Designed miniproteins, single chains, continued (3). Designs and how they scored, part 1

Scores and structures below are computed, not measured.

Each design is a single chain, and the fold is of that chain. pLDDT is the mean over its residues in the fold that is shown.

## One batch from the design tools (miniprotein)

Design m8001
Fold by ESMFold2-Fast:
Structure m8001 (fold): chain A 74 residues (1-74)
Amino acid sequence: MSPEEKAAEKEVKKLLADTLAQLEALTDRAQMEALVAATIERIREVLSKVLDEETVERIVAKTRAALLAHVDAL
């Protein structure tokens, strides 16, 4: 992995940790879904600078599914 890819992965992990903490503080499902959507767009922007489009879409789809499953479990 390139240094740029490692930096992007670290930034994505931080965004996910921050989002999970914020989701636990929210009680309105619409606000939770809006936060997930905003987080996914930020992850897409970060990864699109260092990874190909196919890889970005695969990671984004998997991450979105995981975050929505977490919201459904709350």
Scores: mean pLDDT 81

Design m8002
Fold by ESMFold2-Fast:
Structure m8002 (fold): chain A 86 residues (1-86)
Amino acid sequence: GAELALKLGKEGLEDAKIGLELVKEYANPKNREELAKWIAGRLLAIGGAFQGQQAIELGKKNGDEEAVKLGQQAIELAQQAGVKVK
């Protein structure tokens, strides 16, 4: 339903934001701990992109423009983190 699309959009946007912040901060990791944080950022951004895409698809089916908008924002931030989305 519409509630699921909105939830996916919100969670995807949050994950993409955190992922982008980690990827930017740890782009040139100096040790294993920083590398782990960069990897965590990449995985969060990938998850955010996936949730964002689902939010767009479900939001369009349900007429939830807010879910579509949040999903688009999640994908945009994930792309800035280096995630390739079709």
Scores: mean pLDDT 87

Design m8003
Fold by ESMFold2-Fast:
Order: C-alpha cells, then sequence, then structure tokens
Structure m8003 (fold): chain A 84 residues (1-84)
C-alpha cells in the first residue's frame, strides 16, 4: 500500500496537487486515497482518487472532506495513503 509525504502545491476546485518529497510504494491514476492535512489552515482529512501522477507531484480529486477545500493553503503538510 502506497504512502507519501508532501505539501499542497495547488488547489483547483475539487483537485489538490501535492508536491511529494517522500514516497513509499507507487501511486497510480485511479487509486483511492486518504490525505491527512495539517498547517496554518487547520487540520483535516480528505478522501479522493488519484487523477494524475508525475515524478514529484500527485493530483487527487477530492470526493469527501472534513475541512473546506477553500481553507487549504499552499505549503500545508500532507500525509497521503492508498486505501484498499
Amino acid sequence: MAKAIGRIKEVNGDEVTIEVFYTDGEFKVGDKVRANVSGLSGSGTLEGEVVKVDHNEITIKVTKSDIPLSQLKLGDTVELEEVP
């Protein structure tokens, strides 16, 4: 099961792009994921699906959130994990 640690690079509607600085395993487009976000915007959990994977970036489409996406800020820490 894949895991990554990174920071929010971009928020565009319901899509969140994470700049990854550590990964264990491989994420693929279509993977269901959970993200734990912490930073100045507060803390919360996002659930979604991977829509894009690049060498150092993962973009997820958020389907469920415990925090408003509009409150996410660039640089907020993200711990991302693949859900079975």
Scores: mean pLDDT 82

Design m8004
Fold by ESMFold2-Fast:
Structure m8004 (fold): chain A 59 residues (1-59)
Amino acid sequence: MLSEEERKALIERIRKALVENYKLFGLPDEEAEKYAEEHAEPIARSHLGGLADARAQGQ
């Protein structure tokens, strides 16, 4: 089970990594942040979904 802090840290870490990655591709900061926000949440949810499913499976 993940703490709320760990979940937030994971999402923020992914977002920052995506922003840097998109900037390396030549995207402006504004678009990089937009894409990072849209992609970071589904990516984090995909990773957390496996853990949440195992937990929400009624124990």
Scores: mean pLDDT 71

Design m8005
Fold by ESMFold2-Fast:
Structure m8005 (fold): chain A 82 residues (1-82)
Amino acid sequence: MKKSPILKEMAAKNKKPLPQEYIDKIINAESFEEAFQAIVEALQYAYRNNRSIKPMLRALEESKSRLARSLATFLRQSGAVL
């Protein structure tokens, strides 16, 4: 569901989102190993630079890749982020 544009501004105030470069690497990964490495790299960067991983989950859910959507579902089911 679409949320109000105000939430985008509020999210940016709390923590800056992950750079699009990391999101693109995850979406464009050719193999499961490559996707996993990209996710680990993105998470390490987020923790070190106080970046929000919320945009990464949204990108995974919206991805045209079945593998990326599967990973997002698995993460939500594991309760890792919500």
Scores: mean pLDDT 66

Design m8006
Fold by ESMFold2-Fast:
Structure m8006 (fold): chain A 100 residues (1-100)
Amino acid sequence: SEEIKKRLEEKLEEIDRLYKEFVEAVKKGDLEKAKEILEEIVKLVKELIEEAKKNNDKKTLVRVSMQVGVLHLYLVVNKMPEEWIEMVVEVEEEIAKAEK
C-alpha cells in the first residue's frame, strides 16, 4: 500500500540521516555518541527488515542492504571497535536470511 511504502521510505531516509550524524560524531572523537547512533541505526534496520519481510518488499531489503554495506565499509576502513563491526555483521546476516 502507499502508506506502507511511505513508512519504509521514511525509515530508509532516517537511516541515511543517522549515518551522517554517526560519521560526524566519529570525526569529532565523540565515540560515546557514535555508539548510541550506531545502536539506533541497528534498531531501525531490524525494524525495516521485519516490515519489508511482512510486505514481501525485496526492493527495500536491497536498499537497506546497500546502506548497511556502506556503514560496514566505514567501520572497517576507519578501524572502529570490533564490537561495532559485529553489530553490523549481525544485521547483514538478518537481511540475507530475510531474502530466503
Scores: mean pLDDT 88

Design m8007
Fold by ESMFold2-Fast:
Structure m8007 (fold): chain A 92 residues (1-92)
Amino acid sequence: TRVQLQSLTNKIVNLAMEKLKPGESTRVVLVTLNRQGQPVVRVVELSRDEKDVFTSRLTGVIQTDEELEKAIATLDPEQQKLVREAVELARS
């Protein structure tokens, strides 16, 4: 489960990095497990500068299913699918 969740997280980040042009920023939603095995959902801004340096900044932590659905709805369809798979896996 944790290994599969990390694999999905890597796929989410790699797809965002692949589509991100120099000077652009995008939102990614990352699903992890805390030390107690509970799901933690974070919103991260991923940026690429003109020198092709990637930076990430934590912008929020999702506390409710309503916040989660609103965050997912702002993503492209590929990211929406991966985040939903990650949430399902983390809750299983």
Scores: mean pLDDT 83

Design m8008
Fold by ESMFold2-Fast:
Structure m8008 (fold): chain A 96 residues (1-96)
Amino acid sequence: MLADLTAALTALIATLKTASAAAQAALAAALKSTLIAAGLTAAAASAFVAALIAQSKTKAAAATATFAALALANNLSAAALATILAGLKAIIAAAN
């Protein structure tokens, strides 16, 4: 699961780097909804999405997002992690 979550987030970052501003906004909204569905507060979900988008624009994006994903995974239930992974895969598929 953790490796799958890291791989999905890495793929999402790659998608965000090439996406238009409108596509980035749509992906951000979808990710925020997925995180809230997994049990995060709206504030925590918004902060995570904002950090991920900011990191996607830098050379260190993948490393920082990977650490953020690892921290998130360690604080969530297995059911919540599965919800996030499923949502990320759906978002990536819809974007491509």
Scores: mean pLDDT 68

Design m8009
Fold by ESMFold2-Fast:
Structure m8009 (fold): chain A 89 residues (1-89)
Amino acid sequence: ERAELEKKIEEGRRALAELAEKYENGELSEEELKNLEEIAKKVEEMLKAGKPKEEILEEALKLAKEKKLELLAKYLEGQLALLKLHKKE
């Protein structure tokens, strides 16, 4: 179980690096950029509402999957796994 969480964290880290490289190379479509902006606005709204980090990450992951933003989805799954592995008081 812990090894599965660590694997998701590493996969998420790689996905973020790949997403950043695509952004720098201009490989992201206007639709992908718009979808990323919509997810960012939803995250901001939930942060202002005082939602827990886990709930925010779960909602962002749901939206990323619905919009087929696979690299963002892998990154968010990694962040959820990291939160579970390094649970704070």
Scores: mean pLDDT 81

Design m8010
Fold by ESMFold2-Fast:
Formats: C-alpha cells, structure tokens, sequence
Structure m8010 (fold): chain A 70 residues (1-70)
C-alpha cells in the first residue's frame, strides 16, 4: 500500500541529520501526498521513486526497507 511507503519516507526524514537532504526528501513526500490526494498514482510513484533514489545514496538501510514495502 502506497501509504505505508509514505510513512517509511517520513521515518527516514526524522532520522536524517542533513537539512538539505531532509528538505529534498520532504519535498518528494509532499508532492507524492498531493498526487495521491488528486488520484494521480503515477505521479505519486514518480515522487516516491525520486525519494528512493536519494535514499539509496545517503541511507541504504532506509532504501532497502522502502523497497521491501513496494
């Protein structure tokens, strides 16, 4: 369920110490939430994929958890 993925991204943001990375993740999360509210699942998935790609570079453990939910 995409809602579980969004929660996993929120948890990754809470643990992130770099403000720039946190802002990028938060932007992707906010855009994904807005897309889901509008019924745009393809848009939401695109933003989730952007967050996942960033997490693969900065927090591989969080990225792996996200991939398990997807």
Amino acid sequence: KLEEVLKAIEEAIKKEKDEGIRRQLQTSLDLAKTALEQGNEKGARRYIDAALNLLKSVNPEAAAKLEEIL
Scores: mean pLDDT 83

Design m8011
Fold by ESMFold2-Fast:
Structure m8011 (fold): chain A 55 residues (1-55)
Amino acid sequence: GPEEEAKAREAAAFVAAAVRAAIEGGDSQGAGLRGRKYFEEHPEAAAAGDAAGVG
């Protein structure tokens, strides 16, 4: 539904922002840790992000 679609877009944006921040700042480990924690708490968001072609 619209809520799940919104969560999928938010997850995709979060992952993209984290990856960009890691590349620009040279902190790939920090970006990975934040992403891992978020997806551990919201596993459905990770699956939705992958389905949206972000993974």
Scores: mean pLDDT 63

Design m8012
Fold by ESMFold2-Fast:
Structure m8012 (fold): chain A 65 residues (1-65)
Amino acid sequence: SMAKRLALEVAELAERNGELKAAEAMRELAKDPNATVKDVINKADEEAPSLSAQTTGAALRSIAE
């Protein structure tokens, strides 16, 4: 799903940035088949606010594709 793809992308970015807790939270969200793109954006804002703008941008690109 689009939400799963976005969550895994944000998890990889968080891990590269050293935000391991945020990366783990994103990977857990990626396991939820009912997770929405909005859930991923909200979780990124909560756990990794530094990545929130990038997450929103990636979500908008995913919707356009």
Scores: mean pLDDT 74

Design m8013
Fold by ESMFold2-Fast:
Structure m8013 (fold): chain A 82 residues (1-82)
Amino acid sequence: MDKVYEAIMEFIAEAKKLFPQLQPLLDQKKAEIDALYAAGDLDGVIGVALSLAQTAALYAYSKGDYDALKKIKELTEKILKA
């Protein structure tokens, strides 16, 4: 669990740097993930994190920011491999 949570926290921190305009959504989803992690709900933690990753990827794509999209993809892969 701890490696997955660490990878998710890295994802959120990097996504905030790439898309400062998404900060309110990222902060909301971090609080949701923190609550699920405290409850020991690993499936919930992964589910919310992957949904957030999809949202960030779609946002990057909608902006034509393919460098950011590549970074989001790399960060998502770290979550899946943790």
Scores: mean pLDDT 86

Design m8014
Fold by ESMFold2-Fast:
Structure m8014 (fold): chain A 61 residues (1-61)
Amino acid sequence: ADELAQRAVDAVKAGDVKNTMEALSEAGRAGPEATRAVREALQELKQTDPSAKPTLEKLGV
């Protein structure tokens, strides 16, 4: 869960939609707790890093 959340955050900061989608997909396969951890990390990033917003909006976050 935490590793997938960190991978998703790093991918968004790099503008890498594909790797962010892969991390979300992998979390979905791992279960609801992993999915929650990734989505919470991305929501926090949206509030704390304005430069991440365009990439997060493309992902529907």
Scores: mean pLDDT 78

Design m8015
Fold by ESMFold2-Fast:
Structure m8015 (fold): chain A 60 residues (1-60)
Amino acid sequence: AKMKLYAVDADGNLRIGEVPADASREEIIAAAEALTGGKVVALQEVTLLGEKAYVALVEA
């Protein structure tokens, strides 16, 4: 199973990726940083439309 990763880059653009459902916090952060090219400053687990997801914000 996979979970959605929603990451906002330094320019305010939404990037969407996926991580394994059993991914560690470190793996999720690495995926968000690879997706945005930025440094993650906040990571939050959320429930969107009944599904578990992650939201990451990078340094502006």
Scores: mean pLDDT 82

Design m8016
Fold by ESMFold2-Fast:
Structure m8016 (fold): chain A 90 residues (1-90)
Amino acid sequence: EDIEKEVPPLIEQLKSPDPETRLAALARIAQLILRHDVETILPFLEKIVPPLLEALSDPDPRVQELAKRILDFLVEKAPEAVKPLIEKYK
C-alpha cells in the first residue's frame, strides 16, 4: 500500500540536481527495502534497480556509496530477481 505510493516520488527525487535530495531519497529507498519482505519489494525492483545503477555514476561519492550498498543488499536478498535486471539495464 504505502510503498506503492512512496516509490515513484523517490525515483523522481533521485533525478534532483541537489545531491542532498538524492542522498535522502536513497536512504528512504534503503529503509523501505530493509523494512519489507522480498515479496513486497519484488514488484518495485524494475523501477528501483535502473535508478540505482545510474546512481553508481553520481558525481557525489556519498550517493555512489549508498547506491552500491543498496544494490549489493538487493542482490543478497533477491538474487534471481535482481541479477537479470542489472544485466538488462547496465
Scores: mean pLDDT 82

Design m8017
Fold by ESMFold2-Fast:
Structure m8017 (fold): chain A 71 residues (1-71)
Amino acid sequence: SDRDRLRRKVQGLARRAQDEIDDPDVLDKLYLELGREVARLLADTSLSTDEKLERLERRFRELLEKALKEL
């Protein structure tokens, strides 16, 4: 299901963020924004599962870059 594939993807992305960021407040902001994107993608019935995974990966990269600039 979309939910299961997105959940597995989010778990992998969370591990990648933890490897790059050692600030819990910065991580919490990233997790909040990532969670918002997941909710938005799950609500979008026009996108395929693969398109949702690609958009989630792209959004994660943007959020990670922003977080690293805050450090």
Scores: mean pLDDT 86

Design m8018
Fold by ESMFold2-Fast:
Structure m8018 (fold): chain A 74 residues (1-74)
Amino acid sequence: KLTNLSRAMGEILAGSTLAASRSSHPEAYAQVDPDASPIDQLETLQRLVPSADLARAVDRVRALNADKSDTIPD
């Protein structure tokens, strides 16, 4: 229910990063598997055209995806 915000932020970040990469590196983006998940697409893109910005975006998406740590269980 309430986890939708972190997930939505992750999707927005992944989508904007993929769009930026498509604009700046269309040849690398063309090699990305469209059947893969957004995070896998970002990982493939990072492997083909490694950059600090792309690595930072991948780390941020992973952090948002893994951000389920609550100090209160309920």
Scores: mean pLDDT 68

Design m8019
Fold by ESMFold2-Fast:
Structure m8019 (fold): chain A 74 residues (1-74)
Amino acid sequence: SELGELVKAFVEAVKAKDEKKAEELIEKLLANPELSDAASNAVAFLKAHMLDNVPVSDTLLATLLAAVEAELAA
């Protein structure tokens, strides 16, 4: 699915610390009506982390990525 491919690409961009790619994928993810509220909230927090320098712990980062990756199981 388009959502599944966007989720995979976004998770890889976050792990690679690729701010430019993450920004492009965030716009596409948040525009997708199939994205759950939980994943949308996690994407918004990851946007703040990647683009606005909001610090996150490794544990919180893993939790946020898991919430986004849960879309692949739906």
Scores: mean pLDDT 83

Design m8020
Fold by ESMFold2-Fast:
Structure m8020 (fold): chain A 98 residues (1-98)
Amino acid sequence: MEEVVEKHEPELRELAYKVALEITGDEKLAREISDEAVRRAREYAKELQPKFDELLKKGVPKEKIEEMFRSYLEAVAGETAERLARKYLREIQKKLEE
């Protein structure tokens, strides 16, 4: 699992950055959000290791498991970036309405 994250980390970071940039319009903040999203994806990959091992024991091909978990990690990174970016927008809106 960790190797899958490391191999696809550039793609995960790019996806998270694009999502965050589209929502925030701030390149610096988008980079910070993408770094946090990738960090969270790495933590989730560690939690997924027992499920990865279970699927291997059930005879699911390693390549198929890696494909499934790559898609899951992309979803986690994207959703994390969207959540953090929208939280930032809410904080800005709250300050403007003060």
Scores: mean pLDDT 79

Design m8021
Fold by ESMFold2-Fast:
Structure m8021 (fold): chain A 81 residues (1-81)
Amino acid sequence: SEKLKKARELILEAEADVMRARYLLEQGAPKDQIREEVERARKLVEEAKKLMDSIENVPDELKQRLEAIEKEIDELQAKID
């Protein structure tokens, strides 16, 4: 399914943005740079959620990945607030 493929691509991009944010945090980068990556990941997650809501049979693996990335976004947000 093209929708499923797009959802996977959005989640992969969000995961990459979270990894970049985590790396920046570890390097002591300015909070504004970390926030930019977190906000980008959050927007991708929102888009993936809307797309997944339109798919009848979403794989459990994809749902679990979405939940994991949302948790990481929240954890990163807490560290920069």
Scores: mean pLDDT 88

Design m8022
Fold by ESMFold2-Fast:
Structure m8022 (fold): chain A 77 residues (1-77)
Amino acid sequence: SDLRRAQELYQQAKQYDQQGDHEKAAELLEQAVEYLSRALGPHHPGVADTLRQLAEFYEKAGDLDKAKQWQQQAEQS
């Protein structure tokens, strides 16, 4: 169920990103990361990939501090 919820949130985040709502996309992707980490473990490659996408979404939203934070987190995963 956690994996399914993560996939739903991930798809919603991508839709908001495609519509230009990068802040909402980043918020949904943060929730997806929580569910993915619970389902797959925090060091799973899928979590690292999602953390990199989260950094990109924050960069598009203009939040460079959060983008850098999440990029660093992805490198540690």
Scores: mean pLDDT 85

Design m8023
Fold by ESMFold2-Fast:
Structure m8023 (fold): chain A 53 residues (1-53)
Amino acid sequence: MRKLTDEEVETGVRVVRRAWEEDPERFASLDTDGDGRISDEEIRQHILTHSSG
């Protein structure tokens, strides 16, 4: 079994942030504050939750 490295997680955070910029509605659930901003920690948790194999 392979776990994500810190570098892979950081790369994923950048990818998700770019995707959110393209379609904010799709990622609205990651914006728990409802202020139109997603924190890096929220993105990291999303990646870790959906990358478990």
Scores: mean pLDDT 69

Design m8024
Fold by ESMFold2-Fast:
Structure m8024 (fold): chain A 77 residues (1-77)
Amino acid sequence: MEELERLIAESPEGARRSALRGAQADVKSYEDIKKNNIKLPPSPFTEELNKLSDEEQKERAALAGAREGLAMYERVR
């Protein structure tokens, strides 16, 4: 969350808009997967992922989307 806000704040306006859209899109995709109740494979690692639950996984998705948005903005420009 904090890193996402910093990344957006430090970017030029155009890049910032692209980053925000990317972040929102990835968070939406993550929520969509959860709505569909996608089953994770059983493993010790699955329990560890469960600890990194909604807040941290959403933040991770938002950061990935924001970075992708920034990369798209830079590639097109």
Scores: mean pLDDT 64

Design m8025
Fold by ESMFold2-Fast:
Structure m8025 (fold): chain A 81 residues (1-81)
Amino acid sequence: MEEKRRILRYLGLSDEEIDELLEKGLVKDISEEANKALKETKEAHKDNSIEELKEVLRVILLEALENGDTISLPSLSTIEE
């Protein structure tokens, strides 16, 4: 749980947004599938800064929260690399 909060906070979500995602059960366990999806996103945005990549991921997470879709989180190491 704490690792999921750290990842979401790293991506720029507020504590309130993080709490809603976790309380609604919209966040799955950290998965290799999510790591793969992030690698695909990084490949599409390879010319962009880490900050720009964070914003793209943040938008996806907020859309999932609004729509009630479940999301898988990548590991922090996959986000940072």
Scores: mean pLDDT 70

Design m8026
Fold by ESMFold2-Fast:
Structure m8026 (fold): chain A 86 residues (1-86)
Amino acid sequence: SKEEIAEELLNQLVGIVSAMEELVDEETYEEMKRLVVEAQRALEEGRYEEAIEKAEELLALAEEHTDDEGVKSDVKRARELLEKLR
């Protein structure tokens, strides 16, 4: 269901942000946390298009700021979940 995909996506985004805490500066980390909160709110309200936009912004920031293979793998998984939500 979309609800199950949304929950898995949110868990993936939270995991990515947690991994990025030690890899980015405070300003970037605060922006990533804001995007997760906005994505969570959109998902809870059933606003999937807005949630996808916020998640895509977060994933782009993660890829911009790290070459870590683990984070890149998690980003790829999150993008697959985003396509299932469309």
Scores: mean pLDDT 85

Design m8027
Fold by ESMFold2-Fast:
Structure m8027 (fold): chain A 106 residues (1-106)
Amino acid sequence: KKFEELKRKALEVIDEMIKLIQEVIAKTTDPEIREQLTGLLNRLKKLKEDLENAKSVEEFIKVLNQILYVLGQFSQLTLGFPKEVRDKLFELQKKAEEILNEAKKL
């Protein structure tokens, strides 16, 4: 079913986001930025659970919007980070937006 396919794609995106945040935290020496990134990581892990448990397209769209919000917060915290990190964030944001647009057509 199309919904289950989009859900799998969204889970792949959130797993890539979690991995990227963990890599950034490991390289971050600023304790304030590290704390903020850890908060976003914990929120993404919770959103992954919510995404796995989404039973309707409406629930799925709500969780995707929350994931996009967290991605936006992560992007703001990483403005001074290497271009490769920023490029990966931009790619993940595009993938999440494409999944959201496909979900809205269901």
Scores: mean pLDDT 84

Design m8028
Fold by ESMFold2-Fast:
Structure m8028 (fold): chain A 60 residues (1-60)
Amino acid sequence: LAEAEAVIQKVLADTKKRLDAAEKSTGDEMAKISQEVVDKYRDELAAAGRALRAEHAAAL
């Protein structure tokens, strides 16, 4: 009913604000996490490669 319209509108506005914030935060966080994972894995792979080359030049 129209009497509950103000309550409904407030809930909808709050929900939209939370969704917008979540979307933006998720995008930013995913980009940061992806970069950190790539950097960590790349560094580990490089270190492992160097160790393997010292013992087994042909092993990869």
Scores: mean pLDDT 70

Design m8029
Fold by ESMFold2-Fast:
Parts: structure tokens; sequence; C-alpha cells
Structure m8029 (fold): chain A 90 residues (1-90)
């Protein structure tokens, strides 16, 4: 979980800054995807909406390159957006 979350955070932060970062994952459980999504949202909560959008686009691209399924990418994106919404309303 920690390694997957760290990878997702690095990809998102890199994409927010216009950098390309590879996500090296072979398999992710639903629990690992949820944890990575929440960790990524927390890392990006203080960034601009433009940077948050770039981070989201970078996560999708990196997930596709890493061989994640459409369902896994959807869960990661949905979890990220949900966690971001909760942080904005807190």
Amino acid sequence: MEKQAEGAVKVALGAAKGEEVELDLEEMSDEEIEYAAKATAEALKDLSNKEKKAALEGLVEAGEKAGLSNEQIGALVGGFLGAMRELEEE
C-alpha cells in the first residue's frame, strides 16, 4: 500500500508541475487503489485547480502505461475526485 501510494503521489505531483513520472505497478487491489487515491488528494489539496487537473490527467496516462485496467483507472480517478471534494468541503 505505501509503495503504491508513494508512486501515485509522485506521478500526480510530477504531472501538476509538467513532469512525466512512470507508475511501476504490476497489480493493485481495490484497497490499494483507494489508499493511493486518498494519499494523492491529500498531497494535492493546496495546489491550484489547473495543477489538480494536470495531476488527474497524468494519473490516467501513467495508469494506462503501467497496465492498469479501465476499472482500476476509474477507481483511482473516482477516489481522487471524491477525496478532493471532501477536503474542499471540510
Scores: mean pLDDT 72

Design m8030
Fold by ESMFold2-Fast:
Structure m8030 (fold): chain A 63 residues (1-63)
Amino acid sequence: MSLEELAAALREAHALADAGASPEEIRAHLSKRVSEELAEALARAHADGRFDAAAQRLALETL
């Protein structure tokens, strides 16, 4: 998966979270675009309040 695809997945997860989606719903949606393991990791990062750290890392990489 490219950095652009990962960045898109993170933006999608953030948009779903902002709309009030549960971690389970975020995982189910993302698993259509990314691996199930990555979707699970992103959903957990959101639930644990660590989502911004992953998004920040991508921003630094794609400057």
Scores: mean pLDDT 66

Design m8031
Fold by ESMFold2-Fast:
Structure m8031 (fold): chain A 67 residues (1-67)
Amino acid sequence: MLTREEALAYLDKKIAEAEASGNQEMVDRLREIKRVLEEAWGQLTPEEREAFLQRALDTVDSLLAEG
């Protein structure tokens, strides 16, 4: 199963790619997703964590498909 650390590594990779391309809007949006994930993680049950990770990744994929 996808872990929190794998999701954060994926986000960090996508943030670095957006920074390299000069897409500041994408960088800001990805950083916000990462911040929300990090802040909420400790307050979630295991079931909520899986759903949260999936929603976060779906949001990232949607943003990347648009830009």
Scores: mean pLDDT 75

Design m8032
Fold by ESMFold2-Fast:
Structure m8032 (fold): chain A 58 residues (1-58)
Amino acid sequence: SERQKLLDEATELAYKKMKEKGLGEASRAVVDFLKEKGLPLEERQRLAIEALNKAFEK
């Protein structure tokens, strides 16, 4: 699904940024990525949290 593709991309972005620059920069990068994809605020927040949690569990 399109949601699954966005989640996978956001998770990889979060993992990369978390490793390089830490949680604050990872969170910002994920939110900005999802905003550029045109997701509404509520959906952006849900997907960003899900992506960050998945990245942290790696």
Scores: mean pLDDT 81

Design m8033
Fold by ESMFold2-Fast:
Structure m8033 (fold): chain A 101 residues (1-101)
Amino acid sequence: MRPLSPEEREARLRELGREARELAEELLKNRTDEISDKLLDLLIELEKAGPNPLSEEEIERTRKAFKELRENNITTPEKIEEIFKKYKLDERGELIALAAL
């Protein structure tokens, strides 16, 4: 076997670099979704443990609003406000949903 030419080596390194970037992007995307879910749960548990906990109804509305924002990829402030109004979130529910996004 002849050793790989410098050009063949460069092509293989570029291919490996592309595969590594795709894997890093998939891991980042998967970790971001898991972090968002864990952060939402943590923020809700902190509110439950606080001196003035959110009602179960407000918690349920906050979870539903967050789910709709994520499933529809809603990222504009105007559409976020529409979803918050739809689910009748108070300022605390709005902050929890925004912080977890």
Scores: mean pLDDT 71

Design m8034
Fold by ESMFold2-Fast:
Structure m8034 (fold): chain A 68 residues (1-68)
Amino acid sequence: GELEERNKQLRELAEEMMERGGLSPEEAEKAIVYAGLGRDEQAKEILMAGGLSEEEAEEFVERVKELL
């Protein structure tokens, strides 16, 4: 269903965050939650602290928001 497909895409984004940066599963999930709540600055801070650039962090925030 739609929720199952969305959850799969969010899981794939979390895995990509972990692979491209140094994020833990908990950090990736927290970044997704903050982005989904419109807390873009907090989401970017987590992503950048994990090892992603500002540009990559902004890209991931936008991708999360597009799925939610």
Scores: mean pLDDT 82

Design m8035
Fold by ESMFold2-Fast:
Structure m8035 (fold): chain A 67 residues (1-67)
Amino acid sequence: ATPVITEEGAENAIAFADRLVAEGDYETAINVLRLVAKLARDNGNEEIAERFEKHRDEVEKKLEQAK
């Protein structure tokens, strides 16, 4: 069955990505957010997918600033 992304699951995924960013692992954080955004969209959870995509954009901007 296709995994269902819950609100709690979304919060946990974002917290995990934020932890990776805090550790300097921007690339893994971006990849995690991209994967969970795709899963949320595949489940028809567009609002959750957009939340992940927006957070990914913020992480990508932080990575660009780190150059």
Scores: mean pLDDT 78

Design m8036
Fold by ESMFold2-Fast:
Structure m8036 (fold): chain A 86 residues (1-86)
Amino acid sequence: SSEVSALVAMQIMLVGMETDIDLGLAEQYKKSYAQGLYEWAKYLESKGIKEAAKYFREAAKLLEEGKFEEALEKFRKGVKAYEEYV
């Protein structure tokens, strides 16, 4: 289903972000990750999935601020909220 495909894509992005943070590459890629998180937030808002969308937007803002661990925690909460919806 499109919902399961979206969840898998979110999980792949989350693992990629965790890996890049662990490798010290977060500053280099933070703008690309933030853009992806804002795009996911817009997708979720279009579906009426407000809680997950809020977490994705908060994660994107924290990432832009260089608060990588806090951004990661919000991203995990967003993925979990979407998983509970699917």
Scores: mean pLDDT 89

